Designed miniproteins, single chains. Designs and how they scored, part 8

Each design is a single chain, and the fold is of that chain. pLDDT is the mean over its residues in the fold that is shown.

## One batch from the design tools (miniprotein)

Design m247
Fold by ESMFold2-Fast:
Structure m247 (fold): chain A 81 residues (1-81)
Amino acid sequence: MKEMALRVLERTAELLKKRLDPETAEKVEEQLKKIGEAVEQGDFEKAGQLEEDLANSLSPEEQKIFTEAAAEAGREVLAEA
């Protein structure tokens, strides 16, 4: 279960690096790394809070790109499970 969640985060970061401008992508990658650390520690409440903080830090346009990338990453990882 943790391995799957971490794979989704890693794949989401890869997709966002290609779809967002470099400065925004770097900021998002740093936040996703913190979310991954919380997941590794089993602190899913903290991971969820960090995801909300990330979403609130993005413009509506960037938030849409992030949401679509996360959904795509989730589908890809689940298909490989």
Scores: mean pLDDT 78

Design m248
Fold by ESMFold2-Fast:
Structure m248 (fold): chain A 58 residues (1-58)
Amino acid sequence: SSEIDFIEKVARTLSVESIQQLIRDYQGMAENETDPEEKALLQQIVDRLQQILKEKEE
């Protein structure tokens, strides 16, 4: 939760292009993660970043 909250705060200060890159980076980490708890956390980060990106483009 605290990690997601920190990333959300940072992402809200970033450009659309930077958020898109961050989404790609976290998606890559999630795809290669074998620990289910860590994979779930990385996927939650991706989902939150995608939501912020949508809000910034609308």
Scores: mean pLDDT 84

Design m249
Fold by ESMFold2-Fast:
Structure m249 (fold): chain A 67 residues (1-67)
Amino acid sequence: SSEREKTIIEFRLMSLIVEARFLLRQGRVDEAQRAIDEAQEIIRRNPDLPQSLVEQVREVEREVARA
């Protein structure tokens, strides 16, 4: 992927993380899970993503699982 494409994918992942946390704060657990599922699919298709960003998604996934 080009540097521009990589940046766009990273911003999309960050947006999904923020959305999932917002939904969790509203008690909308099923919708938060769907946002995390979308983020995981992006990670699966983009193996060269920064590990820090992948770890952020995993942290929110654990938060959803505890809800």
Scores: mean pLDDT 86

Design m250
Fold by ESMFold2-Fast:
Structure m250 (fold): chain A 60 residues (1-60)
Amino acid sequence: SPLDERIAQEFSQYGQDLQNLVDNNPDASRDELMAGANELQDQRSKRVAQLEQQYQQQLS
């Protein structure tokens, strides 16, 4: 479905964002990387929830 495709894109982007976080911050501490990863995860979760809400409204 279009929703599943968009959610898959969000997961793909999240994986790339995590890799970029590590690659761009080679001297970062574990705690700094974890904080950045948690922020990216929170952002992805909010985007997915928003997409699901939008699609539910369109299918109603």
Scores: mean pLDDT 81

Design m251
Fold by ESMFold2-Fast:
Structure m251 (fold): chain A 91 residues (1-91)
Amino acid sequence: MEEEELDALEKAIREALKSNKTSLPEVTPEQAERLMKRLLEKYKPHLTEEQRDILEKAYKEFLERMKEIGPSEALLLFYQQIEDLLKLEKE
């Protein structure tokens, strides 16, 4: 619901990826899921069928990782996968 909160979280994740940081601010599972769904809707109109299949697989992996390593680490790994696969954000 708080779009500014999700924007700040996305920025923090991208900065962590660029800086190879090992720690993110504490993220709730609800925030992680909301950010994830927002990204899926954002990317959906630009995806090929093959990219959508990859994204769905990454989403399932995200849900499993979130249970094992927590939402912050799961989000970081998800962003790494999506950035590489879709190549929408390079810098």
Scores: mean pLDDT 70

Design m252
Fold by ESMFold2-Fast:
Structure m252 (fold): chain A 87 residues (1-87)
Amino acid sequence: ASVEERVNAVIDEARARAAARLAPDSPGFRLLDAFLEGVRRHGVGALDALLAELARGMRTLPPEEAAIVEEIVLGLYVRLQDILAAA
């Protein structure tokens, strides 16, 4: 699979995990969805800037939603790094 296909698969998995654990209208889901769309739109070269925006937004979340978002994003980040290291 191409790097783009692998990145998109990881984004889709992260979004599915979010949809299973967070309500669609929750602040946590909206924040995570915006982050994932940012990665898809701007590519992995924007990842550090997008993570900084996400970290700022996470300070406004309920602790339970922040924990779920953090878990999903950490899993995504590790897999994106693995994809880039293999490319």
Scores: mean pLDDT 85

Design m253
Fold by ESMFold2-Fast:
Structure m253 (fold): chain A 71 residues (1-71)
Amino acid sequence: EFDELEKKLLELVKDNPEALALVEKGIDYIRQGKLEEASKLFQEAVSRIKDPKVAAEAQELANKLIQLALS
């Protein structure tokens, strides 16, 4: 479940180097238990995505990753 959402988010942002770097760092912070830092990085990543549909999907996937980490 977490791994599937992570893979979907990385695939979604793969062609946006700025968003990709922020997403990768956010996932690393989740793995370290730094959920507040991860959430801020995901917000920044979404802000770097010009396509509003891709941005919305990335935001939903990022929110689900944080929710799973809290469970």
Scores: mean pLDDT 82

Design m254
Fold by ESMFold2-Fast:
Structure m254 (fold): chain A 65 residues (1-65)
Amino acid sequence: MENAKRLIEKAKELYSKNTPEYLALLEKADALVEKEADKAAGDEEKIEELSREALKIIEEGLASL
């Protein structure tokens, strides 16, 4: 959870001038991480998988913009 959110925050900082579409994409990734974090709490493997899934959403979304 913490790591995935931190990566998303870093992406926001790096792309601060991005379009509203990109911000909506980041919000989607954040919502996914927040919702699934409760289920993954205490499981490092699941947290790592969530981090990869969140990054995939950002990367694929950016490629589609």
Scores: mean pLDDT 63

Design m255
Fold by ESMFold2-Fast:
Structure m255 (fold): chain A 113 residues (1-113)
Amino acid sequence: DPLLEELRETAEALSKVESPLVAFYQAMGIAYARLPEEIQAKIDEAEAEAMKRLGLTRRPSTIKEVGDLIAEVLRILGVPEEVIEEIRELFEKKDFVSAAVKFMEAVLERLGS
C-alpha cells in the first residue's frame, strides 16, 4: 500500500529531527490529509467520541494518554482488541513509527473498503 509505505518513510524521517510523539502526530497528520473525505469524517467522529469517553478536552501529550486515545478510537471503529493491544505494545516500546503504520493499516482495513 503506497500510503502505508509513505507513512513509514515520513515517520522515520521525522523521528530523526523531532521528539517521538511530535514525529508521530506530524506523520499521522500528513497521512490523514491524503485520505478520502469520507474516511477523514469517520476518523474525526471516532476521535471526538473517544476524547469524550476519556474526559479529554485537548490532544494528549503523554505516551500513556496517546495510547489510551488511539485504543479508544480503534474500538469505536470496530478494530479487534488483539490488534489494539499490539498497537498499545508498540507505544509502550516507544516504536512510534510502527505504531503509526499499524494504526493507519487497521483504520484502512475497516473504512477503506
Scores: mean pLDDT 80

Design m256
Fold by ESMFold2-Fast:
Structure m256 (fold): chain A 49 residues (1-49)
Amino acid sequence: TQQQIDQLNIQSLNKIGEALGIIGKGGTQEEVDKKLDEGDKLYQQAQKL
């Protein structure tokens, strides 16, 4: 449904925001990559709906 797609896209964007926050704090590349992968998985799930 459109509501499920919208929620998954919002969650994906939130994960990108978390990754940017980690970069700003001098976090590790592994922490950044984990958040970006989580966001990508949510985005891919939205595309399947």
Scores: mean pLDDT 83

Design m257
Fold by ESMFold2-Fast:
Structure m257 (fold): chain A 99 residues (1-99)
Amino acid sequence: MEEEKKLEEILKFLKEVEEKAKKAYEEKKKSLEDIEALMGALKAEEVGAEFVKQELKTEEEKKEAIEKVYEAVKEGVEFAKNNPEEAEKEIEKRFKELS
């Protein structure tokens, strides 16, 4: 359904942002907009992974999961705007753990 396509689009976006995050981390030159986007994506990925683990079966559960992922993006972006240094440290820490 439409909800499943939106989730796939979000996951594709998260993968692209993750690749951009690794490049920004390696170059050690990050814009504030990059930090905002990366923090939003990392927060959304964390929430999204929890729903994947739950193996959602109903359309209502999938819709709720998508809404929570969108909310996580907003929370991550807002956090980075208010705390850019802490957001940068969190991004670097997570990518070191993944690489």
Scores: mean pLDDT 69

Design m258
Fold by ESMFold2-Fast:
Structure m258 (fold): chain A 67 residues (1-67)
Amino acid sequence: MLSDEQIAAGEAGGRAGEAAAVRAMAEQGLSADDAQKLGEATGIQTLVDQGFSEEEARAAYAAAKLL
């Protein structure tokens, strides 16, 4: 099971991804689908940059989205 720290990191990644998606829609004219993909990639990359593996980052991001 994911730790509380991993869940909190996933939530932070989710917020960063959402902010990036909103900004990309406003500044780059991306569709909602493309912005969603960019947001997810940004959230996962944020966790990877913090030392999580890609698999752990995806799991933490997914778990945080359910909270």
Scores: mean pLDDT 70

Design m259
Fold by ESMFold2-Fast:
Order: C-alpha cells, then structure tokens, then sequence
Structure m259 (fold): chain A 79 residues (1-79)
C-alpha cells in the first residue's frame, strides 16, 4: 500500500535524523512511537485519536518554527 510505504519512509528518515543528532537508542524508540501514534491518528475517528490530533495541531500553531524532531519531543512532553 502506497500510504503504508510513505509512513515507513517517513519513520526511516526520522530515525536516521535522530541518530545523526546523537539521540540514544532508547530516546529514538520513544520519539518514533509518538510519531507513529500521531500518524495512525490521522485516519482514526476515535475520540482518543481526535485529542491526539488536536494536541499536535496546537503545538504546531504555537511553535511554527519547530523542526519535526522538536515538535515530536514537545508532543511527548505534553502527554
């Protein structure tokens, strides 16, 4: 599936970027998990997924200058 392949590619790129920036294996795993939850929430109509999307949207609005890594870290800290 094209959508699944796009998700896998984005996860691979994020993992490589985190390794390049010197994040530990454990920290990379945590941040990847947060990103996967956010990505899965895009097509999930549950109330839990909606809250996750709303939180991510709020962080992006308040911090438009954040990189993807910084946004994910902020999202993790807010959970």
Amino acid sequence: DKEEKEKEEKLKQLREELKKKGYSEEKIKELIEVYERLYNAINDNSPEAQKYRDLAGQIKKENPEYSLVEMIQKLKDAL
Scores: mean pLDDT 76

Design m260
Fold by ESMFold2-Fast:
Structure m260 (fold): chain A 58 residues (1-58)
Amino acid sequence: MAAEYAARGAATRDVDFAGLASEIALKGGPQMAILAAEAFGRGDSPEVAAKAAEKGGG
């Protein structure tokens, strides 16, 4: 799932957003990665994605 959402995020934004989703996964695990990738897929800012991941993964 996270890889799919990261790919969608990269398609609507720059490929760097896919890298950010991977970084968040390393930081907080799969749940945080899914939340971040989902936000990227919706076109949310990286800041919003990171904040949601931190809230959901803690």
Scores: mean pLDDT 58

Design m261
Fold by ESMFold2-Fast:
Structure m261 (fold): chain A 87 residues (1-87)
Amino acid sequence: KVLRLPPSLSLSSTVAEAERALGQEVSADTPEEEKAMSLEEAIARARAEGEPEALVENARALALALVEAAKRGSATVEELLELARAA
């Protein structure tokens, strides 16, 4: 039930790829909230496309969005961070 990424696409590499793709639409100086929103838009688009590879990207983007949400004021960072690392 838990989505797992291949070893070649570790969370660190996943974050770099996701930021690289979203970097074009979201500047580095953009607030974290807008970055999270852009991430969710990317997820929605991937789901609409229906590609198998889009499913993997969607899982990564979702994990990153959850981690960012936790950092914005939640004490549940540890739980959400574990979910992101597992994804």
Scores: mean pLDDT 51

Design m262
Fold by ESMFold2-Fast:
Formats: structure tokens, sequence, C-alpha cells
Structure m262 (fold): chain A 85 residues (1-85)
């Protein structure tokens, strides 16, 4: 159950990341912002799930990993949006 939920959340982040890049290519800044917020919410849910399950050190590692992922995604989106100008 826990592993299944965790994999579902990982898949959501992957799919939302693809959607955010597609929205950026279309120049849809409003949709980009909404998708980035959704990714942050899903990442927070993963961290909470691990903490509630007593996996504190793993929760910290996952939190750092997804913060880095979001930062890289935002940088790529910014470059795409600049190229469309």
Amino acid sequence: ELNEKFRELENKISNLSIEALQAAIKGDKEQVDKLLDEIRNVADEMVKLLKESGREKLAEAVSRRYQAHIDRLEAKIDEILKELE
C-alpha cells in the first residue's frame, strides 16, 4: 500500500513535469505556474507520507531530491519562455 502510493506520487510528478514543459513551449505562463504549484504539492505529500511512516531520514533525502528537481525544471522552463520571445 505505502509503496504503491509512493510510486503513484512519483508518476504524478513525472507526468506534471512533462505537462509543465509542454505548457512552457506553448507560452502558457498561467498553466506553467499552476503545474509547478501542483508538483510542489505532490512532493510535499510524498515527504509527509514518509515522515508519518517513521522514515525520517528518507523523507529528508526525498525532500532535497525533489527541491533540486523543481529548481532544475524551473530553470529549463525559464529558458524555453525566453526563447519564445
Scores: mean pLDDT 85

Design m263
Fold by ESMFold2-Fast:
Structure m263 (fold): chain A 67 residues (1-67)
Amino acid sequence: DDSQLQQLQQQFLQIVQQVQDEIARERDADRIRQMKLLITQGALSLERKDISSLQQTLQQMQKLINS
């Protein structure tokens, strides 16, 4: 569903900003690597229009910034 993909794209763009802010404040190299990997996975899912993978990545990103 194109409407669902557009909604997820907006959520992804918003959470990427939050994750980038976390990266700027983070001192743990492993955690920085994990955050960058999630951004890459989300971008790939969006390019492929993979709604399921994008939702999973958004959930992981949200848990990471809430920890």
Scores: mean pLDDT 84

Design m264
Fold by ESMFold2-Fast:
Formats: C-alpha cells, structure tokens, sequence
Structure m264 (fold): chain A 69 residues (1-69)
C-alpha cells in the first residue's frame, strides 16, 4: 500500500517519497490529514525534521495505516 511505502521511505530518510506516498495513501483510505501530520509533512518538505520528528512521523503513519486497514 502507499502507507506501507510511506513508512519504508521515512525509515530510509527519503522524506520526499514518504510525503508523496502518505498523501496518496490517505486519499485512497479517505482519511483526513490531521494538524500533527500536516506539521510533520511541512518539516519534511523543508528538510527540518529532528530525530524525534522522524520517529513521530513514522509512528503517525503506522497509526494511519492501522485505521486504513
């Protein structure tokens, strides 16, 4: 799934691919983008993710994947 691809890309530090796959996966699942996820996406696009932000992004994507299942 696109959410699985987003999680894998984020784990590899490929944040551009992670953001693209996350957006597609969320649209396919009909899930809204929450404020926390939106902020993490903005940071990813700016290249300003901390290690804590990265772990939170991965955790949030895993939660969204569970909701999409």
Amino acid sequence: SHLDAAIEAARQGNYKEAVEHAGRGLREAGLPVDDETALLIVKANKGTLSDEDRERLIARLEELRAQAA
Scores: mean pLDDT 79

Design m265
Fold by ESMFold2-Fast:
Structure m265 (fold): chain A 69 residues (1-69)
Amino acid sequence: LSDEQKLLGAAGLAAADAVLRLEQETGQAVRDPRLTFEVKGDTVTVTVTSAAGTATGSASIADAAARSL
């Protein structure tokens, strides 16, 4: 996998975690979310902001790469 694919995999996992947490906490489907991505070292943090609220998810690039292989 390319470094770009590893990064996108981690970002996808972080975003999925954030959306799942927000939906579980609010009992509402996330609609028209604003996504913000932050990369710091090996960690990708995604912040999801919607009418239902705001949640964050994070994933390790190394861990995400290991799960994909």
Scores: mean pLDDT 76

Design m266
Fold by ESMFold2-Fast:
Structure m266 (fold): chain A 93 residues (1-93)
Amino acid sequence: MKEFEELLKKEKELLEKGKKVLDKVGLNPGETPSEEEKKLIEEYYRLDLEKGIEPGLLEPLTEEGKEEAKKLREEGKEKLKKLKEKLEELLKK
């Protein structure tokens, strides 16, 4: 359990960085994020996949899937927020 708590601390910082990228994308209702923002979002989803939080959500953001990419961004923001809350709760208890 203690090893997990240490990992939670490191991931909490990473989550905050990812949240800023997602917030920037969300604040700009532009349908297509920049290439750099897409890569950060993909890396964040990959991290969630390794944690077993979002199995099967590791998909590249493409122009063909504009609607899917938009949905993934919104879902990512919600899951990021919820994950951050769980991490804080676990660190305290």
Scores: mean pLDDT 49

Design m267
Fold by ESMFold2-Fast:
Structure m267 (fold): chain A 121 residues (1-121)
Amino acid sequence: DPFKEAVEALANFDWETVYRLQVEAIKNKDEVRLYILQALVAAVLGDKETARKWLEKALELNPPEEYYPYIAGAAAMFGDEEILEKVLPKVKDEEVRQKMLRAYEAAKAGNKLEAIKILLE
């Protein structure tokens, strides 16, 4: 799961793994995954505005349903209510939706480490 690998790498400040995952997305021409990874990197660097723009670009590609949990996870991790509300209805698994909401509440409360921990469950 490249999304969980990216979140775990970011939690451990493992920029080499993040870079490898970005290169793999480029090689596989997986633009949706690349944009999600770029959003996560921007968010960790404190650039929430750029993170949001990358997620908006991912959504503009009309991604397959399988990507919506990852977009929701990224939005939840940096506390983006608007994108999260837009994408949650497309996440079919109720347990995954509840996990994203828990991660969002932790991020909104300023508990970034707890939000990351929830997303790694």
Scores: mean pLDDT 83

Design m268
Fold by ESMFold2-Fast:
Structure m268 (fold): chain A 61 residues (1-61)
Amino acid sequence: RIEEMARAAGSTIKDPKHAEFVERLVLSASDVERAMEVGVSAAESYGEDGEEVRRAMREAS
């Protein structure tokens, strides 16, 4: 799950400033999963939103 990927990245961060960046990613991943669950009739819009969140997570990795 997206949240697990973000938490796994956070567990390797010992720097407090990097930790808060990972916390932000975890919150974003949670929002995307929630939006996809609710937005069955809005799949087109949520698909694009999900890609942008994934791109941010990839850059953090």
Scores: mean pLDDT 56

Design m269
Fold by ESMFold2-Fast:
Parts: C-alpha cells; structure tokens; sequence
Structure m269 (fold): chain A 80 residues (1-80)
C-alpha cells in the first residue's frame, strides 16, 4: 500500500539521516526524484556523486546492509 511504502521510505531516510549529513540525504532524495520523473540515470548519478557518494562509501558494512534492507522494503511496497 502507499502508506506502507511511505513508512518504509521514512525508515530508510531516518537511517540515512543518522549516518549522512542533511545535504547528502537531500542529494539522495533529489537523485531518486530525477531518476523517477525524468528517467535520466546520468543526471541522477551525477547528483549522487557530488552530494552523497563519498559519505555513502564511508558507511560500515552493518549500516549499509540495514539501510539497503529498508530501501528494498520501500521498493517492494511501492510495487504493490
């Protein structure tokens, strides 16, 4: 459902906000929006590389896994 997708996305963003700067979280959100609305993967990747990639690469394996699981749940709910 849309409510479950929104809740799962909020959880993923909350986990990102614990480990990333507000600027990096905004870059992830903007990249996702660009990819979804424009289908421009190159532009989305450019936004991620400039705003979030360095901080994402600094995540521990444990934190990266937890965030990945939350994102996958959000995607599964959005596909319903």
Amino acid sequence: SAAEAAAALAEALALLAKHLSPEAVEAVEEAAKVAKETKDGEKANDILEKGALEELQKLSKEDALEISEAILRALDYAAL
Scores: mean pLDDT 72

Design m270
Fold by ESMFold2-Fast:
Structure m270 (fold): chain A 78 residues (1-78)
Amino acid sequence: SGEEIRKKLEDIKEVEEEMKKLMEEGKSLTEAATEIIKKDREEKRPRFYSVGVVMMEFAGDPRAKAFRAELEEKVAKL
């Protein structure tokens, strides 16, 4: 649904900011992602897809930019 696509895009933006903050505090990409996943499990927040996309983006995987662009295009068409 359109609401699920919007939530995924919003989750990606939130995870990106959380990852950036943790990495600025000296954590590695893997350490930052692990901390977010652990917190999400404790809070019962299913953001696994968004964490994966953001990890790929910070690792320089071109698929992450494509996935984000596709979600943004789908939201724009709603």
Scores: mean pLDDT 79

Design m271
Fold by ESMFold2-Fast:
Structure m271 (fold): chain A 107 residues (1-107)
Amino acid sequence: SNISEALKIVVQSMLRVIGTFTDAILRAERAGDAELAAQLRRLQSEVNGLFLGIAKAIENKDLEAAEKYLERLEEVRRELERIDPASAAELRRAIEDLKKAIEIVKK
């Protein structure tokens, strides 16, 4: 189904983003930057919640909710550009994949 294809994209994108955040947190911890590590953990938690929100919105064909979650992910991506450019770049790729997933559900 279109929903199953869209959800596969969401899961694959989430796994890539989780990996990138984990690497960023470990780098911050090894550098002794407790403040940066804490901020990255907060952003990781928020991003994980937003991915779950998008998945549920897709399952329910609630495109308005999915678009609102995407807007918040874009805000987090902009914040990440100043904090960890590598995590921001991966989140940018994930946002583009999520847009494609939403487009699949519209059909």
Scores: mean pLDDT 89

Design m272
Fold by ESMFold2-Fast:
Structure m272 (fold): chain A 93 residues (1-93)
Amino acid sequence: MEEIKDPSQVTELDIDSVVNFYKSIGDYEKAAEALVKIADELEKVGTPESYRLAARAYEKAAELYDEMGNTEKSKVYRQKAEEARKKAEELEK
């Protein structure tokens, strides 16, 4: 009965607060993973606004991976951010 929980704030309202929280406890890897999960869930919503927020979350994840020296993951998530931005613009036409 209590298995349903959303411990990550999967919300368009507070991506920056998620980043700041995990950075404050020194867990950059968790911050990046949380942002990727938020972006993936936002892509499933399928609106222009959700794709723009997904792009922002992927971009922040890429910045965190770059800061950790993981250039390969940084490149992957920068590409996903660009694709999400393009999809948002396509849906607004």
Scores: mean pLDDT 73

Design m273
Fold by ESMFold2-Fast:
Structure m273 (fold): chain A 78 residues (1-78)
Amino acid sequence: MVQTISGKAARTFLEEALRRMEAGETSREAFEAAGDRALAAVPELDRAQLEAVVDQYYADAQRHPEATRLWLRAMVAE
């Protein structure tokens, strides 16, 4: 899995993506919203890199939703 954005942006994205997946939100719009939250936290983010990260995690969630959710929990949750 390619990680192309920096620590604070990555953390913000992963935490929001996990929160939305735990709430049953696995749509592209949910992952785009997680990306928007990362951009709000780090406005100087490269949008193309952020879009690549959003697309990658959305694809993983579509193929292996439970594995993706568990991995996100391991990466960012308590």
Scores: mean pLDDT 75

Design m274
Fold by ESMFold2-Fast:
Structure m274 (fold): chain A 92 residues (1-92)
Amino acid sequence: MKAKLEEDFKKLTEIYNEIKKKGKSVEELDEKEKEEINKVMRLPLEIQLERDKENATKKEDIELLEELEKALKEGKNLTDIFLERVRQSLKE
């Protein structure tokens, strides 16, 4: 559900803030720090994907979520998107 995804995003924001307190940018994260972020980020993506598949509301939404999950599984990450979403969440 939507509210659950927002809660997961807040958890990601807390982890990211702790990393930032070390004076590091996302690009400076080591493999250990990236692995922790990947684990937490994977959960909300899987939940959102399952929800959208059940609702079958928009094909583009489903394809976007599948692309996000695929990128994570292939060792790619959406650092820019993650940063933008975290910044917006912190501002609100």
Scores: mean pLDDT 57

Design m275
Fold by ESMFold2-Fast:
Structure m275 (fold): chain A 76 residues (1-76)
Amino acid sequence: AKEKLERTIKGLEAAKELADELRAQGADKAADQVEAEAIRAASETLESLGLKEAAEKVRNAKDIDEAIKIVKEALE
């Protein structure tokens, strides 16, 4: 469980970095899609681990920074 949560955090952080790079190049729509897909994947991973409440919070996160915070709190 912990290893999958740590991988999920790294995946969200990598998606954030990629989205920031895409926005720096003017690809705002591609950046938004990368973030949305990462949030969805994180929510699905949390749900598969039985962390339904955390998964729902991630699914309803307003941005990728909030999603990262929720997954980190689930790891603590």
Scores: mean pLDDT 83

Design m276
Fold by ESMFold2-Fast:
Formats: sequence, structure tokens, C-alpha cells
Structure m276 (fold): chain A 64 residues (1-64)
Amino acid sequence: MSLEEALERANRVSKEGFERKNREVIILAASATVNIMAYYITGDEKYLKKALELIEEAERLLEE
């Protein structure tokens, strides 16, 4: 999965979280974005992995 794809998914769940007024989804999306930024700065794969986990959790909450 590319950095661009991860950022696009984070932006999408952030937008849907705001549209639905779902605070938990908004927080997860913000946390994912911070981890994407950390990956961009450090190159450490652990941050990208964490960002993807947070995005997937936000996506699951939007389906519930």
C-alpha cells in the first residue's frame, strides 16, 4: 500500500466522520494522519502500520 493511498483513505474517513458527527472516527483519522506524517519524516514502517490500523478501525466504525 502506498503512502498516497494511506493519506487518501485517512482523508476520506476524516470527511465522513465530520459529516456523521462521529467523534471517535474523527479522532482515529487525526491519529492516522499524525502517524503518516511520522512515517514521512522518519521512514519507520511502524508508523505506516499504525496509521493503517487506525484507518481500518475508523472504516469499521463507519460501517456500524
Scores: mean pLDDT 83

Design m277
Fold by ESMFold2-Fast:
Structure m277 (fold): chain A 89 residues (1-89)
Amino acid sequence: MLEEAIELLDKAIAAIEAGDYGSAIEYLRQGAELALAWLEKQGDSEAVEKVRKLAAKALDAIAAGDREGAIKYIEELKKLVEEVLAKAK
């Protein structure tokens, strides 16, 4: 599930770079939902809140036409998911 979330976040960044904001929003939401579902199952409330805040900031940046900010927040979200995956045994 986390690997799928990372792939979806990569697709969201690629969609933003291509100017396809509709697909970017869909991929971002799907990736964030997968990450949240996994983190909630692990009981990691701090990581859940960080994912929610970063996803919201990325969506707000997309809505504002801030491409650089959107990519930055999605990359930060991706790094958080990668760090959580690396710590999972």
Scores: mean pLDDT 83

Design m278
Fold by ESMFold2-Fast:
Structure m278 (fold): chain A 94 residues (1-94)
Amino acid sequence: SFIDDVQQIADAQTRDQVRDLTIDAVSRITGLSRGEVNRILSDDQSYNDLVTQLNDNNDQQGVDFLRIGRMVIRYDMSVDVVRTVAQRIIDVIR
């Protein structure tokens, strides 16, 4: 479930775990390969196009995973920052 996937990210101990969990979640939602997802998260135009497509489909959960993946892949954010964002997503849903 979305909550279970986000909880795994909130519980992650390493950057590689956060990266792999977010890429896996986006890959499952979009049907794209893990390599293609990694490429999209690194490219501003492809990222914006996919966010627009998911928003048009009312897929807010997909958009949230893309944003988390973007933080790790494009902006090299720390594990603690990404875990905090994931925890806040869980708290808002409940």
Scores: mean pLDDT 80

Design m279
Fold by ESMFold2-Fast:
Structure m279 (fold): chain A 107 residues (1-107)
Amino acid sequence: MPVLSYEELIEMLAKKIKDFLENVEKMPKEKVEKSVKQFKELLTAINNLDLKKALQLVDEISKDEPSIFISYITSTIIGMYLKAIIDGDDKMKKLLQQILNHMSQQS
């Protein structure tokens, strides 16, 4: 994949989830904006290698959001995990493994 800046990647993914929530889920605008903000904060925490904040945000999102949004977040994290393997980024790989394990234990 082309190397996007981390801000550009976050904005692209945030736009995709916003469009999905507005068009497919028919969610209220205020709820969409809150969900997009939480998603951006989660991706920012992950890119900063802030495990504590990432786990806190996953817990907050998992309690308040529909399962389809949780599935989208899970898919995004899996995609980032696969990229970390390809890039040889052991710190990111370990962080994302811990997040995925935490999400699995919440089920």
Scores: mean pLDDT 75

Design m280
Fold by ESMFold2-Fast:
Structure m280 (fold): chain A 70 residues (1-70)
Amino acid sequence: SFLDKLYELVRKYLSPEDFEELKRIIDTARTQRPDLTEEQLVNIILGFAGTVLSREKLQELQREIEELLA
């Protein structure tokens, strides 16, 4: 699935603890908003990543996600 590809990409950037927290955030969001779009999922991921990654690593992750979406 698209989410599985996103998770494989994002786990390279996050600690195991931060990755598990992100999965909890996504599970909660999907439960509350069943019609969550791929764009909205990406926005949640980048928002969380921005709280734990350096600016340089965040920009690198954003670029790789944009390549995945192309």
Scores: mean pLDDT 85

Design m281
Fold by ESMFold2-Fast:
Structure m281 (fold): chain A 86 residues (1-86)
Amino acid sequence: SREEAEELVDRLLELGMSPFEIMTVASLAEIAKEVPEYREHAEANIEEIISQLSPEQAELVREIVEKSLEEIREILEEARRKLLES
């Protein structure tokens, strides 16, 4: 759900992942789903990123890769907008 995706993004940001890092993971997950020729490379890059994270960050990132890139992009854009208006 949107609320679950928002909670995942908020928690990753609190744990020190940047919006750029979250978008990178979401983009790689989209490539793995949509571009068969790049799937193995994209999945390997996701696993490499996960290997460098804390166990809690790794768990949340595995949930993020199951969400749509568009949903994650919208959540991060909304967060950016709120910061600019505050």
Scores: mean pLDDT 83

